# Designed miniproteins, single chains: the designs that were tried, part 36

Each design is a single chain, and the fold is of that chain. pLDDT is the mean over its residues in the fold that is shown.

## One batch from the design tools (miniprotein)

Design m1303
Fold by ESMFold2-Fast:
Structure m1303 (fold): chain A 76 residues (1-76)
Amino acid sequence: MVEEARERALEEAERLKEVDPEVGERVEKAIEEAEGAAVLETIALAARRAVSQSLEEREELARKVEKLVEMAKESE
């Protein structure tokens, strides 16, 4: 369940690190701190898409992912 979603997200982040190590590491850290399958699945989909995106789009993705994880922590 949550652990499976996290593993999938980490796998997508690892692929992203091959294209953009800085953004990939930021996404990976966010995944490690994230709780909840829905949040992790959202991050995984975003990371998979980011591999084909521009540098600016990847930076925006990293910010959105970090904010999503922060908001999820506050929601219990």
Scores: mean pLDDT 79

Design m1304
Fold by ESMFold2-Fast:
Structure m1304 (fold): chain A 70 residues (1-70)
Amino acid sequence: GLKKKAIFNLKLAIEKHKDNPELVELYRKALEAIENGDYETAKKYLQEALKLAPDDIYLRNALKNVEKLI
């Protein structure tokens, strides 16, 4: 489902940016929020991450999946 797709995309984003601690922290907070069903909080962290990585396809896909769950 959409929750599983969002988690999958965020795990790929974390792996892609593992040397960028600011992005990884935002992605991990979004991942935790998604796993807890807090999609509003997840969206806020993903939007903040998008400011730092606007072209990240995994981030954009995770955000789209989360927005459909709200």
Scores: mean pLDDT 84

Design m1305
Fold by ESMFold2-Fast:
Structure m1305 (fold): chain A 115 residues (1-115)
Amino acid sequence: MEEAEKLFKEGKYEEAIELYKKALEESTDPVEIARTKLALGKLYASLGKYEEALPLYEEALRILEETLGPTDAAVAEALSELAKLYEKMGKLEEAEKYRAREIEIGMKLIEEGIS
């Protein structure tokens, strides 16, 4: 999906959205689907479309937890994006909840030497 990331960086948001949506239709790998949903969510969030970004981040988090387990570094990344999104939406209590989970995973990964 390097072409979609390039279009996003160039400000060609509609073209980037179309490529990410096509990738979701063609992908069968749960981790690839989750990563694409995170990327599409980040794009919607950058446009101020928080209501569109939120379900993409929540779905990505669910897929990553089911596929990699609840304490994987990829789960921590999805939690970080959800916390940032809730902060932008002014939902500070929800943001704090996701930040607490992110910190807990980070501490566990350091203790286990998984990074």
Scores: mean pLDDT 83

Design m1306
Fold by ESMFold2-Fast:
Structure m1306 (fold): chain A 91 residues (1-91)
Amino acid sequence: SAAREEALARVDELLARAGEAAAAGDYRTAAELLREAGELALATAATDPEISEEELRAARAHVLRLLAELYRRAGELEEAARLEEEAEALE
């Protein structure tokens, strides 16, 4: 659908901006953009009948670990630890 295509285009845009922020050393902004991209990507994937609940859980865990690394680089150690615990709980 057009809405799904727009959502995926928005995910790509957010990921590109997150990459630019990370390259500039702005890890907090990179984490915020990756969180938005991850939430949109997972919500879009959840509407796909070919994507299993197990695959969605694995994808969510992966996004949480990427966020934890960015928050750690930003010095946000408590947030990074919480995200790692959330990712482990999905295994």
Scores: mean pLDDT 88

Design m1307
Fold by ESMFold2-Fast:
Structure m1307 (fold): chain A 76 residues (1-76)
Amino acid sequence: ILELAEKAIEAIEAGDEAEAQEYIRKLIEKAKDNEKALEAAKHLGKAMDAKEAGDEEKMKEHLELARKLAEEAEKE
């Protein structure tokens, strides 16, 4: 879970939309019914939207939330 979220974060920061979408997809598939992991995936999607809009502050906020949620998902 966390590794996939970190890979998606790196791809979003690099502006690689295709790689980011692939890692988010893998995260969702691995998460199944893990609500924290699914919330992390949602925030990664919001970070991509923010980057596309040029809103670096919102992008960083959503990336940080995604990381925290992915860490919580691993702690179960």
Scores: mean pLDDT 79

Design m1308
Fold by ESMFold2-Fast:
Structure m1308 (fold): chain A 64 residues (1-64)
Amino acid sequence: MKELVEESIERVRELAKKGDLKGAIEEIRRTVAKLRELGASDEEVNSAASRIGSAFQEAVDEAE
C-alpha cells in the first residue's frame, strides 16, 4: 500500500507540473479506488488521500 501511495504522489506531481489538472485528479481517484479494492480501511484511505492531495496542491503552487 505505501508503495502505491508513493507512486501516485509522483504521478500526480508530474501531471500537475504539466498543467494536466484533470489527469492529476483522475489519478487520485484511481489510487483511492485501488486502495479500497486492496482492503484499506477508511482511515488508511483518508490518510493516503490527504498525502496525495497535499502533494498535488504543492505541485500546483510550484508551477505558478
Scores: mean pLDDT 79

Design m1309
Fold by ESMFold2-Fast:
Structure m1309 (fold): chain A 85 residues (1-85)
Amino acid sequence: MFSEEELEKIQLAALEVIEKYGSKDTKVTAKEIVEELVETARKLGLSEEALERIEKAGEEVIKKYGEDTLVTVEEALKEILEKLV
């Protein structure tokens, strides 16, 4: 379970990823979104344990959609965040 502080940082990381792509409706691979979320969360000071949990959730989302399948930033982030709660 993530702490309240870790959950806030994960939400901020997700928002920054949306801002980086310019729209929640931008279509990219799930792998690209996972990599951006992990890097942004690392920059926000999440622990290595928290980052590993995000990577595990992201790996499951990548497997679900497929590595080469384009998905919206919003849908991929939603799926990752749902696995972290």
Scores: mean pLDDT 81

Design m1310
Fold by ESMFold2-Fast:
Structure m1310 (fold): chain A 64 residues (1-64)
Amino acid sequence: STEEEAERIAEEAEREAVRHILEGDPAKAAQVLREAAKRLEELGFPELAERLRQNADKVAGMTF
């Protein structure tokens, strides 16, 4: 289903972001999450998109 596809997109983006963080590239991790969030929003899943954007902000160090 489209909802299952959306969850796969979110999980894959989160997994890729973790890999980039472990490689020392939080900027790339944030970029991956933001790109996936935009795609999820366009597919009609704004709550999943918001979750990924919040994760991207945390990763980008916007927690000051």
Scores: mean pLDDT 83

Design m1311
Fold by ESMFold2-Fast:
Structure m1311 (fold): chain A 77 residues (1-77)
Amino acid sequence: SAEAEELFRRGRELFEAGRYEEAVEVFERLLREYPDSPLREEARRLLAEALLRLGRGREALEVEVPIGIELIKEAVS
């Protein structure tokens, strides 16, 4: 949808500007409001990258590998 495309563009512009906290908010909104968007996989990837740049690596793993993170949690807890 045009709304999902606009959110993706905005999030990417924020990411490229180094505004990672704001990029996270925009990509989380895209994934929440437009979960069936063809942009969802790229939005998840950029969200994870932004979270890594903010030092929020645990949250980045939950975005990138939702199933895999459960196994990682068991291994490191």
Scores: mean pLDDT 75

Design m1312
Fold by ESMFold2-Fast:
Parts: C-alpha cells; sequence; structure tokens
Structure m1312 (fold): chain A 115 residues (1-115)
C-alpha cells in the first residue's frame, strides 16, 4: 500500500500531466507515474524513504530531459518548476532532504530563464 507522502507525489504528477499541452508528453508523464508505483511496490518498507528520494530524483531528471526534447513553453516550464517545488516540500515534511532534487530544481529554473 502507498503511503500518504507517495500518494501526494502521484497527485502532483497528475497535476503536471494535466497542465502540459502535448499528448505525447502527457503519455511520458503517465509512464513515469507507473514506474514510480512499480519501483515502490518492489521496495521493502524499511528501504522506502531511501528509494523514494532516489526515484524522485530520477523522475525529475527524466522530466527535465522531456522538457528539452519537447521544447516546452515558458508557461509549461513554470508548471514543471511548481511540480518540483511541491515534491521537495512533500519530502521535507517527511524529513527527507534530497540535494539532487534541489540541483534539478535549480536546472529547471535556469531552463525557464533561457526562454
Amino acid sequence: MLTETEKEILSVLDELAASVKNPELQAEIQRLKDLFRELLKATPPERRDEVLARVVSGIAGELLSLAEKYNLTKEEIDKLVDFLRKVRDILEKRGIHNPELDALLARAEQLRAEK
């Protein structure tokens, strides 16, 4: 069963998918959501916080690659930045500090500034 923290992350992924215009990108975000669920299901409870931090960084990195591949507008990149901030805040509330996610958020903000 998913924790409330994991459910909140999935909810903000759904919000991101709904906010992007490109249906192929929406499908990619849904694939990342499915991978997130499957990786967490395969993870023993005592390892979940460690794996959650790692998986979130992986998803954030893939989302940044997709933003460049699909040439997202400034408005769509703003939604990606909002998503990354929400996920960071969700993890922080659980006591998980993720420096890799902070670096990816900074890269997303830089990408937005270049538009």
Scores: mean pLDDT 79

Design m1313
Fold by ESMFold2-Fast:
Structure m1313 (fold): chain A 60 residues (1-60)
Amino acid sequence: MYTFTVTAESEEKARRAAEAVRRSHPGVQVTVDGNTVTLTTNGSLSTAIGAALAAIGEAV
């Protein structure tokens, strides 16, 4: 299991980041708390990194 946390500049960007991950990596569990996006997967590390990069692209 891999867990990554991404902090967005705003709650709006956090929601966009979560949507980007859900669209590109549907097997990754995404939770949003304020401007913080938490990604959890039972898949590979490469899947977790890919999801984190997708989130970061929308978070800033």
Scores: mean pLDDT 80

Design m1314
Fold by ESMFold2-Fast:
Structure m1314 (fold): chain A 57 residues (1-57)
Amino acid sequence: SSELLKEAEENLKLLEEYNEKSKELSEKPEKIKEAMEYGSLAVSHASNAVSNRRLAK
């Protein structure tokens, strides 16, 4: 459905945003834990995007 495709696109955008924040924060020693959390969020949204694309087919 178009809704599942839109949700997949939104998850990909969040993946890119969280991955970028994770990289930026990883450059600061005091922010390493926060960087790891954003990295985990990026992975989660990547998995959701894959699942949504599969269901939309």
Scores: mean pLDDT 76

Design m1315
Fold by ESMFold2-Fast:
Formats: sequence, structure tokens, C-alpha cells
Structure m1315 (fold): chain A 83 residues (1-83)
Amino acid sequence: MEAEELIERAEELIRKAQEALAAGNYEEAIRLAEEALRLAREAMRLADEAGDKEAILRAIGLILKAIGLRIDAGLGLGDLSLG
């Protein structure tokens, strides 16, 4: 239940991060990707506690996608690590 809600929110943030990246708004894309990563990690934890293998796999996919978006946006900004 809670894991599915976090997955849906993370998916929306990933879409927004992709839009920001395409527009050249690298700082916004990084913030959105990091928020999506946070939600996806929490969703994976909750899904693991519930034994929901499908939700775990979905959350892992979102984690990997968010990391990729953050790296791409970081490269565009000239920094792979933002504080």
C-alpha cells in the first residue's frame, strides 16, 4: 500500500526530472532525481518488509533510473556531486 504510493510518486518525479533535463534545467533535474531516488529507496524498503517482489523490482528500476538521470544532469552541470 504505502510502497505503491511511493512508487507512483517516484515515477512522476522521474518524468519531471526527464523534462527538466531535456530543457537544460540541470539543477532542477538533479533535485527531482534525488527526491525520486529517496522515495524509490523508501518504497523498496517497505516492499521488502512486505515481501512484495513485484514492488521491489519496480522500486529497483526507479532507483537505477533516478541515479542515471542524476548522473546525466550532473554531467550537464559539470558536477557529479551536489551538496
Scores: mean pLDDT 82

Design m1316
Fold by ESMFold2-Fast:
Structure m1316 (fold): chain A 81 residues (1-81)
Amino acid sequence: TAALREQADALEKQGEELFLKGVEAWQQGKLEEAKKLLEEAAKKYRQAAELYRQVGDEQKAVRLEQKLNAVESVKEVVEKQ
């Protein structure tokens, strides 16, 4: 439904904001804060992907999986510091 797509779009934007805050915290050397923000970003992207799959929008779900992979990649770098 349109409402579920709007909710998924909102979750994607929330994930993007959290990802940017996580990267900023990482650049400031706040590793634990960065980890928490990146995990919340990943959670928002997973929720958005689930909603897109529910409405049959596999293209958008795949896009969210790619964004999630980017967040997980940054988390791995932060965790190795």
Scores: mean pLDDT 87

Design m1317
Fold by ESMFold2-Fast:
Structure m1317 (fold): chain A 68 residues (1-68)
Amino acid sequence: HMSFDELLARIEALYDQVIADLEARGETEEAKNARHTKQMLLDLLRQTRDEGLARAVLEWLERQYPPA
């Protein structure tokens, strides 16, 4: 099972992948919004240490951006 720090690292990696894909497509506003959301969300998770929330976020990201 993933530790909290592993969950955060996975969420960060997925957001970075999403941002890179949006930038590659020329979707500048979407990329900017994704960077802002990433920063706010990671800050919230680091402050709360809520593993349940971190897991829910990771599951949501994986559903929104499933692996190819």
Scores: mean pLDDT 81

Design m1318
Fold by ESMFold2-Fast:
Structure m1318 (fold): chain A 99 residues (1-99)
Amino acid sequence: MEKEEKERQEKLLEKQKRFYELMKKLEEAFKNKDEKKIKEVLEELAKLTEKPELIEKILELLEKALKGDKEAEREFRRLVSELVREFEEELAKEGLKAK
């Protein structure tokens, strides 16, 4: 790889690692029903992914999911999975190689 391509790959890998670290924090906060922490992680994900509309939909389901609405919990998890898929597709389009 040329130096510029290597630096680009390292930047994309760092962005991917930051994303998965936030996803891990989101899962832990959801398991603990820590609404404040979930909101903080979702705000960081909105900034990282530049998908504020998807994050807003996830936030709207959060209160119902935490109150035991199983349909809201299912939809919350579906939208989170959609966020992961879209982010991975964007990284691939930017040229991130799988490792």
Scores: mean pLDDT 77

Design m1319
Fold by ESMFold2-Fast:
Structure m1319 (fold): chain A 75 residues (1-75)
Amino acid sequence: MLEQVEREIRELERRIRELEEKLAAKMAELRALPDSAPLSEITRLIGEILRLIGEIYDLELRLEELKKKKEELEA
């Protein structure tokens, strides 16, 4: 059981990192928009950024639950 939890933790950390890289790219894209950019483009990018933040948050919550289970198994 402990080994399976550790594998799941590593997999989630990897997925979170991949999503964080995507988030960084979208934030860079938003920063690169000209001041004259239409509201629709800004709104679309913000929507994508918020979606990625939500996904990262959900995975981080699952990661904390798995870390808690690991502590319980190590006790």
Scores: mean pLDDT 83

Design m1320
Fold by ESMFold2-Fast:
Structure m1320 (fold): chain A 89 residues (1-89)
Amino acid sequence: GERFFEEGNYEEAIKLYQEELSKNPNDWVTWTRLGESYLQLGNYEKAIEYFEKALEIGGEDHGLALTLRAVSYRKLGNFEEAEKLLKKV
């Protein structure tokens, strides 16, 4: 999935990340990439969902997933939640 993500082909990256997660559902890195891919496509609600899944599996100390979850809330216009989450990073 990584190559397609880096090329900006987020729809194809999502398909490959979903295949990777079917083999290893506890891979919080792949959950984070899935969230990033949805964020880039403008699907902020799904991005948040997948970042929260990554944090559930990998733990709250993963700064990238924490930061991108906050960014996704800002993109939805939920500035209060975004600021609250950014203060935790």
Scores: mean pLDDT 78

Design m1321
Fold by ESMFold2-Fast:
Structure m1321 (fold): chain A 108 residues (1-108)
Amino acid sequence: MKKLTPEEKEEVLKFVESLTEEKFEKLKQDIVEVFKSLDKDGTGTVAKEPFVKALVEKTGLPEPVANFIFSLIDTKQTGVVTADELTEFLKTGSVKLVKMYAAAALLE
């Protein structure tokens, strides 16, 4: 996991602190739409850089926050998310899980 600058940590913390269940459900929808838009060949894989850029454009979230969201899905740290990893994130992902991942990232 890439070390965050103090400014990037502040952006992630602000996002996590403002995150409600309703906002998280909307974010899941935005993530699915971004994945589908980038998976044009149907291989079921999307790389980090195109995902982050598309998510920033769609949601208006800061780039460090979009990078953090990618890390929530890419649990194996491969730099690529698969349709299976996305499906698992959609099933198991919760505001509590996001807060736990943020705490771990901010302690590094």
Scores: mean pLDDT 79

Design m1322
Fold by ESMFold2-Fast:
Structure m1322 (fold): chain A 61 residues (1-61)
Amino acid sequence: LDAEEAARAAAEGARAAALGGGADEKSMQNWSETARREAERAGNGEGAEAAAVRAKSLGSR
């Protein structure tokens, strides 16, 4: 996956987990951070920021 695909997939995963009630708030925060780091390592800061924001928004309920 390129950075944008990785960030989007991560954000979608967090959303799916939140909607399914499968992830607690702490797990979603950890996942958001992981998604951001993954995208940054791929060299796409914009994708990383988008993934982190989306995952945190889902955690905020």
Scores: mean pLDDT 60

Design m1323
Fold by ESMFold2-Fast:
Structure m1323 (fold): chain A 91 residues (1-91)
Amino acid sequence: DRVAPLIAQLSDPDPAVRVAAARQLGLIGGEESVGPLIRALSDPDPAVRRAAALGLGLIGGEESRAALEAALKTETDPEVRAAIEEALSRM
């Protein structure tokens, strides 16, 4: 299973590892990645939040859209906001 190790890496102490995991989860897709990526939308590192938003946009679905709409209301980083808006526009 390629997804389970990547989900674990979303909790890695290194934000670069978390960014790479979020990107790969978005590219692989799968419903089991949605919950972990939604949690990553609240990551302290804006690069991780950006990667999570783009990953959710690639996976799509109602839960992903609802989480992205909610995140956009609280997100203050302009690059993360742009990534959320891009993800929503492609869903």
Scores: mean pLDDT 88

Design m1324
Fold by ESMFold2-Fast:
Structure m1324 (fold): chain A 86 residues (1-86)
Amino acid sequence: SLQEEAIELAEEMLELAKELGDEELVKTVERLIEAIKKKDYETALKLLEEIDRLVTRLAVEGRVEEAQRLGKIMKRLKEILEELMK
C-alpha cells in the first residue's frame, strides 16, 4: 500500500539521519514517521519542509551525496503523502 511505502521511505530516511549523526534531523524524521503512522499527512508534509531545510544545510556544508540521497527519498515520499490526502 502507499501507506506502507510511505513508512518504509521515512524509515530509510531515519537510517540515513542516524548514520549522519545529526540529532536534529534524527528527531525530526522520528516525528515524521509518527505523523505518517497516525495518518496526519498535513503534519507530515510540514515536517518534510523542515527536513528539506536541514538537508539543504547538509549540502552547503559538504555532505552533498547524503543530501542528494535524502532529497530523492523526500521527493517520492511527498508525492505519496499528497496522493494519500486525496
Scores: mean pLDDT 89

Design m1325
Fold by ESMFold2-Fast:
Structure m1325 (fold): chain A 94 residues (1-94)
Amino acid sequence: SYQDQIRQVVDQVVSATTDPSMRQVVRDMGDSALNTLDFFRQQGVSQSSFDQVSQQMLGMLRQVRTAVDNRDYDSMNRRVDDMMTWMTQQSVSV
């Protein structure tokens, strides 16, 4: 499932992150992503819309992972902020 893929990527980012405060931010981002997908399911969005949102989330999470793998914490912070903002926007647009 997309939820399992999201959880896997989040766990990988958390494992690669050494700063405890940033680890918490990544966990909170992961929880928000899973809650957003659950919300979309509850709203009865089409499977196509759900797949599109899930794929976009996975793409954004992989960008966060790339930044942390490169130890580019400025890019990591920016991409986390972008994803959190995007998820909030998606939730109010349903």
Scores: mean pLDDT 84

Design m1326
Fold by ESMFold2-Fast:
Structure m1326 (fold): chain A 84 residues (1-84)
Amino acid sequence: PELDANIATSLNNLGLLYQSQGKLEEAAEMYRRALVLRIQTLGPEHPDVATSLNNLGLVYQSQGKLEEAEKLYQRALEIHQKTL
Protein backbone atom coordinates (compact mmCIF):
# COMPACT_ATOMS: atom_id res chain seq x y z
CA PRO A 1 0.00 0.00 0.00
CA GLU A 2 1.07 3.60 -0.72
CA LEU A 3 0.87 4.67 2.93
CA ASP A 4 3.08 1.76 4.06
CA ALA A 5 5.67 2.57 1.37
CA ASN A 6 5.82 6.22 2.54
CA ILE A 7 6.10 5.14 6.20
CA ALA A 8 8.92 2.66 5.41
CA THR A 9 10.82 5.35 3.47
CA SER A 10 10.41 7.86 6.34
CA LEU A 11 11.56 5.27 8.91
CA ASN A 12 14.63 4.52 6.76
CA ASN A 13 15.42 8.25 6.46
CA LEU A 14 15.12 8.69 10.25
CA GLY A 15 17.44 5.69 10.69
CA LEU A 16 20.03 7.29 8.38
CA LEU A 17 19.76 10.57 10.30
CA TYR A 18 20.15 8.87 13.72
CA GLN A 19 23.09 6.83 12.40
CA SER A 20 24.82 10.02 11.18
CA GLN A 21 24.37 11.44 14.72
CA GLY A 22 25.91 8.31 16.30
CA LYS A 23 22.52 7.29 17.75
CA LEU A 24 23.03 3.67 16.75
CA GLU A 25 20.29 2.06 18.86
CA GLU A 26 17.68 4.59 17.64
CA ALA A 27 18.91 4.03 14.05
CA ALA A 28 18.59 0.24 14.49
CA GLU A 29 15.01 0.65 15.78
CA MET A 30 13.99 2.74 12.73
CA TYR A 31 15.65 0.26 10.32
CA ARG A 32 13.98 -2.74 12.05
CA ARG A 33 10.57 -1.05 11.70
CA ALA A 34 11.21 -0.27 8.03
CA LEU A 35 12.40 -3.86 7.42
CA VAL A 36 9.30 -5.43 9.04
CA LEU A 37 6.95 -3.12 7.12
CA ARG A 38 8.71 -3.78 3.79
CA ILE A 39 8.58 -7.56 4.32
CA GLN A 40 4.85 -7.32 5.12
CA THR A 41 4.01 -5.13 2.11
CA LEU A 42 6.56 -6.19 -0.57
CA GLY A 43 7.46 -9.75 0.46
CA PRO A 44 10.73 -11.05 1.95
CA GLU A 45 12.70 -11.15 -1.35
CA HIS A 46 12.04 -7.60 -2.62
CA PRO A 47 15.12 -5.38 -3.38
CA ASP A 48 13.86 -2.75 -0.88
CA VAL A 49 13.99 -5.46 1.83
CA ALA A 50 17.65 -6.13 0.90
CA THR A 51 18.34 -2.38 1.27
CA SER A 52 16.77 -2.41 4.77
CA LEU A 53 18.80 -5.52 5.72
CA ASN A 54 22.05 -3.82 4.60
CA ASN A 55 21.23 -0.63 6.54
CA LEU A 56 20.47 -2.62 9.70
CA GLY A 57 23.63 -4.73 9.17
CA LEU A 58 25.78 -1.61 8.93
CA VAL A 59 24.40 -0.20 12.20
CA TYR A 60 24.87 -3.57 13.98
CA GLN A 61 28.46 -3.64 12.68
CA SER A 62 28.98 -0.14 14.13
CA GLN A 63 27.62 -1.44 17.48
CA GLY A 64 30.08 -4.38 17.43
CA LYS A 65 27.30 -6.92 16.73
CA LEU A 66 29.41 -8.53 14.02
CA GLU A 67 27.69 -11.94 13.83
CA GLU A 68 24.25 -10.30 13.56
CA ALA A 69 25.54 -7.88 10.89
CA GLU A 70 27.06 -10.79 8.88
CA LYS A 71 23.73 -12.66 8.82
CA LEU A 72 21.88 -9.55 7.62
CA TYR A 73 24.46 -8.86 4.88
CA GLN A 74 24.33 -12.50 3.72
CA ARG A 75 20.52 -12.37 3.45
CA ALA A 76 20.65 -9.05 1.56
CA LEU A 77 23.23 -10.50 -0.86
CA GLU A 78 21.02 -13.57 -1.45
CA ILE A 79 18.02 -11.32 -2.26
CA HIS A 80 20.06 -9.14 -4.67
CA GLN A 81 21.39 -12.22 -6.50
CA LYS A 82 17.84 -13.64 -6.89
CA THR A 83 16.39 -10.33 -8.21
CA LEU A 84 18.98 -9.85 -10.98
Scores: mean pLDDT 84

Design m1327
Fold by ESMFold2-Fast:
Structure m1327 (fold): chain A 59 residues (1-59)
Amino acid sequence: SEEERQRELEKLLKELEPVNEAAAEGLGKVLKLDEELTKKVYEMLRDVERWVLERKVAK
């Protein structure tokens, strides 16, 4: 059902939060990004992951 798919999507996104934090922090450190750019990288990672997981969970 749509509700089950949405619940699974939110669960997977929540499990990815620590990974996304570490990835954004790591990228920000290596690329010497400021706090605003590092936050934007985190947001972009979440947006891409949501897009991918929506396709994966739907199929």
Scores: mean pLDDT 78

Design m1328
Fold by ESMFold2-Fast:
Structure m1328 (fold): chain A 63 residues (1-63)
Amino acid sequence: AQAALEEGKRLLNQGRYEEAVAAFRRAIELDPAYREAYLALAMALNALGRVDEAQAVGREARA
């Protein structure tokens, strides 16, 4: 989970948003309680203009 989150953060910093989304989804698959991964996923989705998906992920992070 942590390794996938760190990979996603690197990709996000490089502007590779689609790949960052995949890495953050992987982190969530490994640890569904990993709140930081949900927040990072929402940021990457917003950067891609996928606002509705980002909002849904943000609600999951709060649940």
Scores: mean pLDDT 78

Design m1329
Fold by ESMFold2-Fast:
Structure m1329 (fold): chain A 57 residues (1-57)
Amino acid sequence: MEELRRAVEELIDRDPNPSDEELEALAKKFGVSVSTVRRLWDELVTERVLARQAADA
């Protein structure tokens, strides 16, 4: 499961707005649903926003 989280983090760093096709491909590689990838995406993006606010302050 952490491997999927890392892959999503890497995708966010590479492309901040990936297509649905890219998310689906990632879901297929790890054997999870697209909704699982979407949930991780939202969670990680929120963490990054909070981290940036702290760093920019």
Scores: mean pLDDT 75

Design m1330
Fold by ESMFold2-Fast:
Structure m1330 (fold): chain A 63 residues (1-63)
Amino acid sequence: SEEVDKILEEVRKNLLEAGFSEETADKIVEAIREAIENNQPLDVKKLAEELGISREELIKALR
């Protein structure tokens, strides 16, 4: 939906402003989109491990 797309665009922008690379930001946005489309909670632990970052840094960037 357009509302989901706008939310994901804002998340991507915030990640880039927080100093994440475009590749990392795109991976985070993709994981969030998949979670929304599947009506499932985001697996923050798995995503953080795949990106090589702490769960705390990922959670902070998504706020």
Scores: mean pLDDT 80

Design m1331
Fold by ESMFold2-Fast:
Structure m1331 (fold): chain A 74 residues (1-74)
Amino acid sequence: MKEAEENLQKGIEAMKAGNVDEAIKYFEKALEIDPDNAKAWLLLAHAYLSKGDYEKAEEYFQKALDILKARGEA
């Protein structure tokens, strides 16, 4: 969990610097640690959208939605 959050922070810093490919690597590492992290999927979707890869952006956005829906069930 903490290592996943650390990788998300590094990815966000890379996005702020305009290093989209580096940000993608950090978001992917966060998801390797915590694949249920909806925020990481959403950030990855936004990174691919910034690259013009609409197919991957839609795929990763759908992953985030699926996780958020699952969290609504007890």
Scores: mean pLDDT 81

Design m1332
Fold by ESMFold2-Fast:
Structure m1332 (fold): chain A 78 residues (1-78)
Amino acid sequence: DRLFEAEILEALGRMALAVGDYETAIRQFTKAAELLRDLDPEEAARALEDIARAYEGLGEHEKAAEYREEAERLREEV
């Protein structure tokens, strides 16, 4: 089940964020967002926001802004 896989990936990403493993967090949330994009756009947008938080943790402010904009666009798509 792709939804269940995404839930596990999101949990792993959140754990990685909590311990400052930003690169692992980005990888897990990216996989979750890809699985969720067509199934649950709102959850996919949340994963993109978490990717942005991880990039902020790495000091990659431009990438963080790009992912926040992508999340906003995804939420507004019909």
Scores: mean pLDDT 85

Design m1333
Fold by ESMFold2-Fast:
Order: C-alpha cells, then sequence, then structure tokens
Structure m1333 (fold): chain A 88 residues (1-88)
C-alpha cells in the first residue's frame, strides 16, 4: 500500500539521519562550529519532517505525507552536503 511505502521510506530516512549524526559526533573536532550547528539543525528538521510524514500517512493524508517526506529528504541532503564540505 502507498501508506505502508511512505511509512517505510520515512523510517529509512530517520535511520539515515541517525547514521549521519554518528558521523558528525566522530568528526566534531574537525567541523567548524557554525557548520556543525547548521548540520545539527538540518538533521533535526529531517527527523521532525519524517515523523510528520509517518503521522500524515497513518491519518490517510498521503499527499501531505509525500510533501513532508520530500522536505525531509531535502533537509537530509543539505546536512550531507555541509558535512562533506566540512570534511574536505
Amino acid sequence: SEERELILRAIALILRAIGLEIEVEKNEDKIDPAKLEEIKEKLEEAIKLAREAIELAEAGDLEAAEEALAKAEEALEKAEKILKEALK
């Protein structure tokens, strides 16, 4: 079902975000403080939006769930990009 697929995608995104949080912790001393703050903010945003997508999918609002999940993906991608730039 579309609901189940959206929920599983959101869970996968949360797990990806947690993995990135672990990488951030391992490299905290190598990251500029301002970039570190921005990465943490984007990871928090991604997790929040992914959780919102799960709630919307469970409520049957699949269109809103897909929009929330898309925003969560954008936030996670921004966090990944900042981390990669910080570690160069």
Scores: mean pLDDT 89

Design m1334
Fold by ESMFold2-Fast:
Structure m1334 (fold): chain A 87 residues (1-87)
Amino acid sequence: DAVREERARLAAEMIRAARAGDLARAEELARRLAELAAAAHGLSEEEREAMLEMLRAQARYIAAEAAGDKDAAAEAQARIEALEAAR
């Protein structure tokens, strides 16, 4: 499945960018992931934005953990939990 392979590739690149502290690159990759998922699954604009917000929070969490920033990691984790609860 070409879409599944492309999503896995983009997700891996986003994680690498976030770990390197390149949040601008992680944002670009998160947007591409959300757009690809929306096209593949027929998501609404609101569902696509919700997915993008989740990916942003995950990227911030990864970057904070890689940097040893406990406060930023806790904030990102709380955002992830809030987004999960809104489902």
Scores: mean pLDDT 85

Design m1335
Fold by ESMFold2-Fast:
Structure m1335 (fold): chain A 78 residues (1-78)
Amino acid sequence: KLEEEGRKLKEEGEEYYKQGNYELAAKKYDEAGRLFEEAGSPEAARAYANAGIAYYKAGNWELSEERIEKAGRADGAL
């Protein structure tokens, strides 16, 4: 039930993002992206994109770029 777990992690990421806790938001979105990718879900691209945005806001440019690239690959593969 990877998609259900991924959606819950995405919701946790949204809550942290709204609180301004971008580091935790990014980690939750990243984990959601991995679960969606494993499930073959098109939601993986969006989750990785949201993780990239959250990492950027947290000041982690390296992880931000990696997640944006993952979002592009997931979109192209699915």
Scores: mean pLDDT 83

Design m1336
Fold by ESMFold2-Fast:
Structure m1336 (fold): chain A 80 residues (1-80)
Amino acid sequence: MDKLVEQLKLSIDVTKTRLALAKGMSREEQERVIEGARNLIKQLRDILEKTDLPQEKRDELLAGIEELEKLVEEMEKELE
């Protein structure tokens, strides 16, 4: 369980970094990174539905997912 939560947190942090770096890239590259982030968000929400986690860990992952969703929405608005 602990290894799963840490792995998911790492995935969130790596994806946040990729989104930040993509802001200086071409539109095509930004769209690819956004798609990757959206796929991760779907996987994370599916894992939260499937896995019985302590409330503290669930809340931490949900906060990270919400941060990713906000970053994706911000980048999509900047591209259009």
Scores: mean pLDDT 82

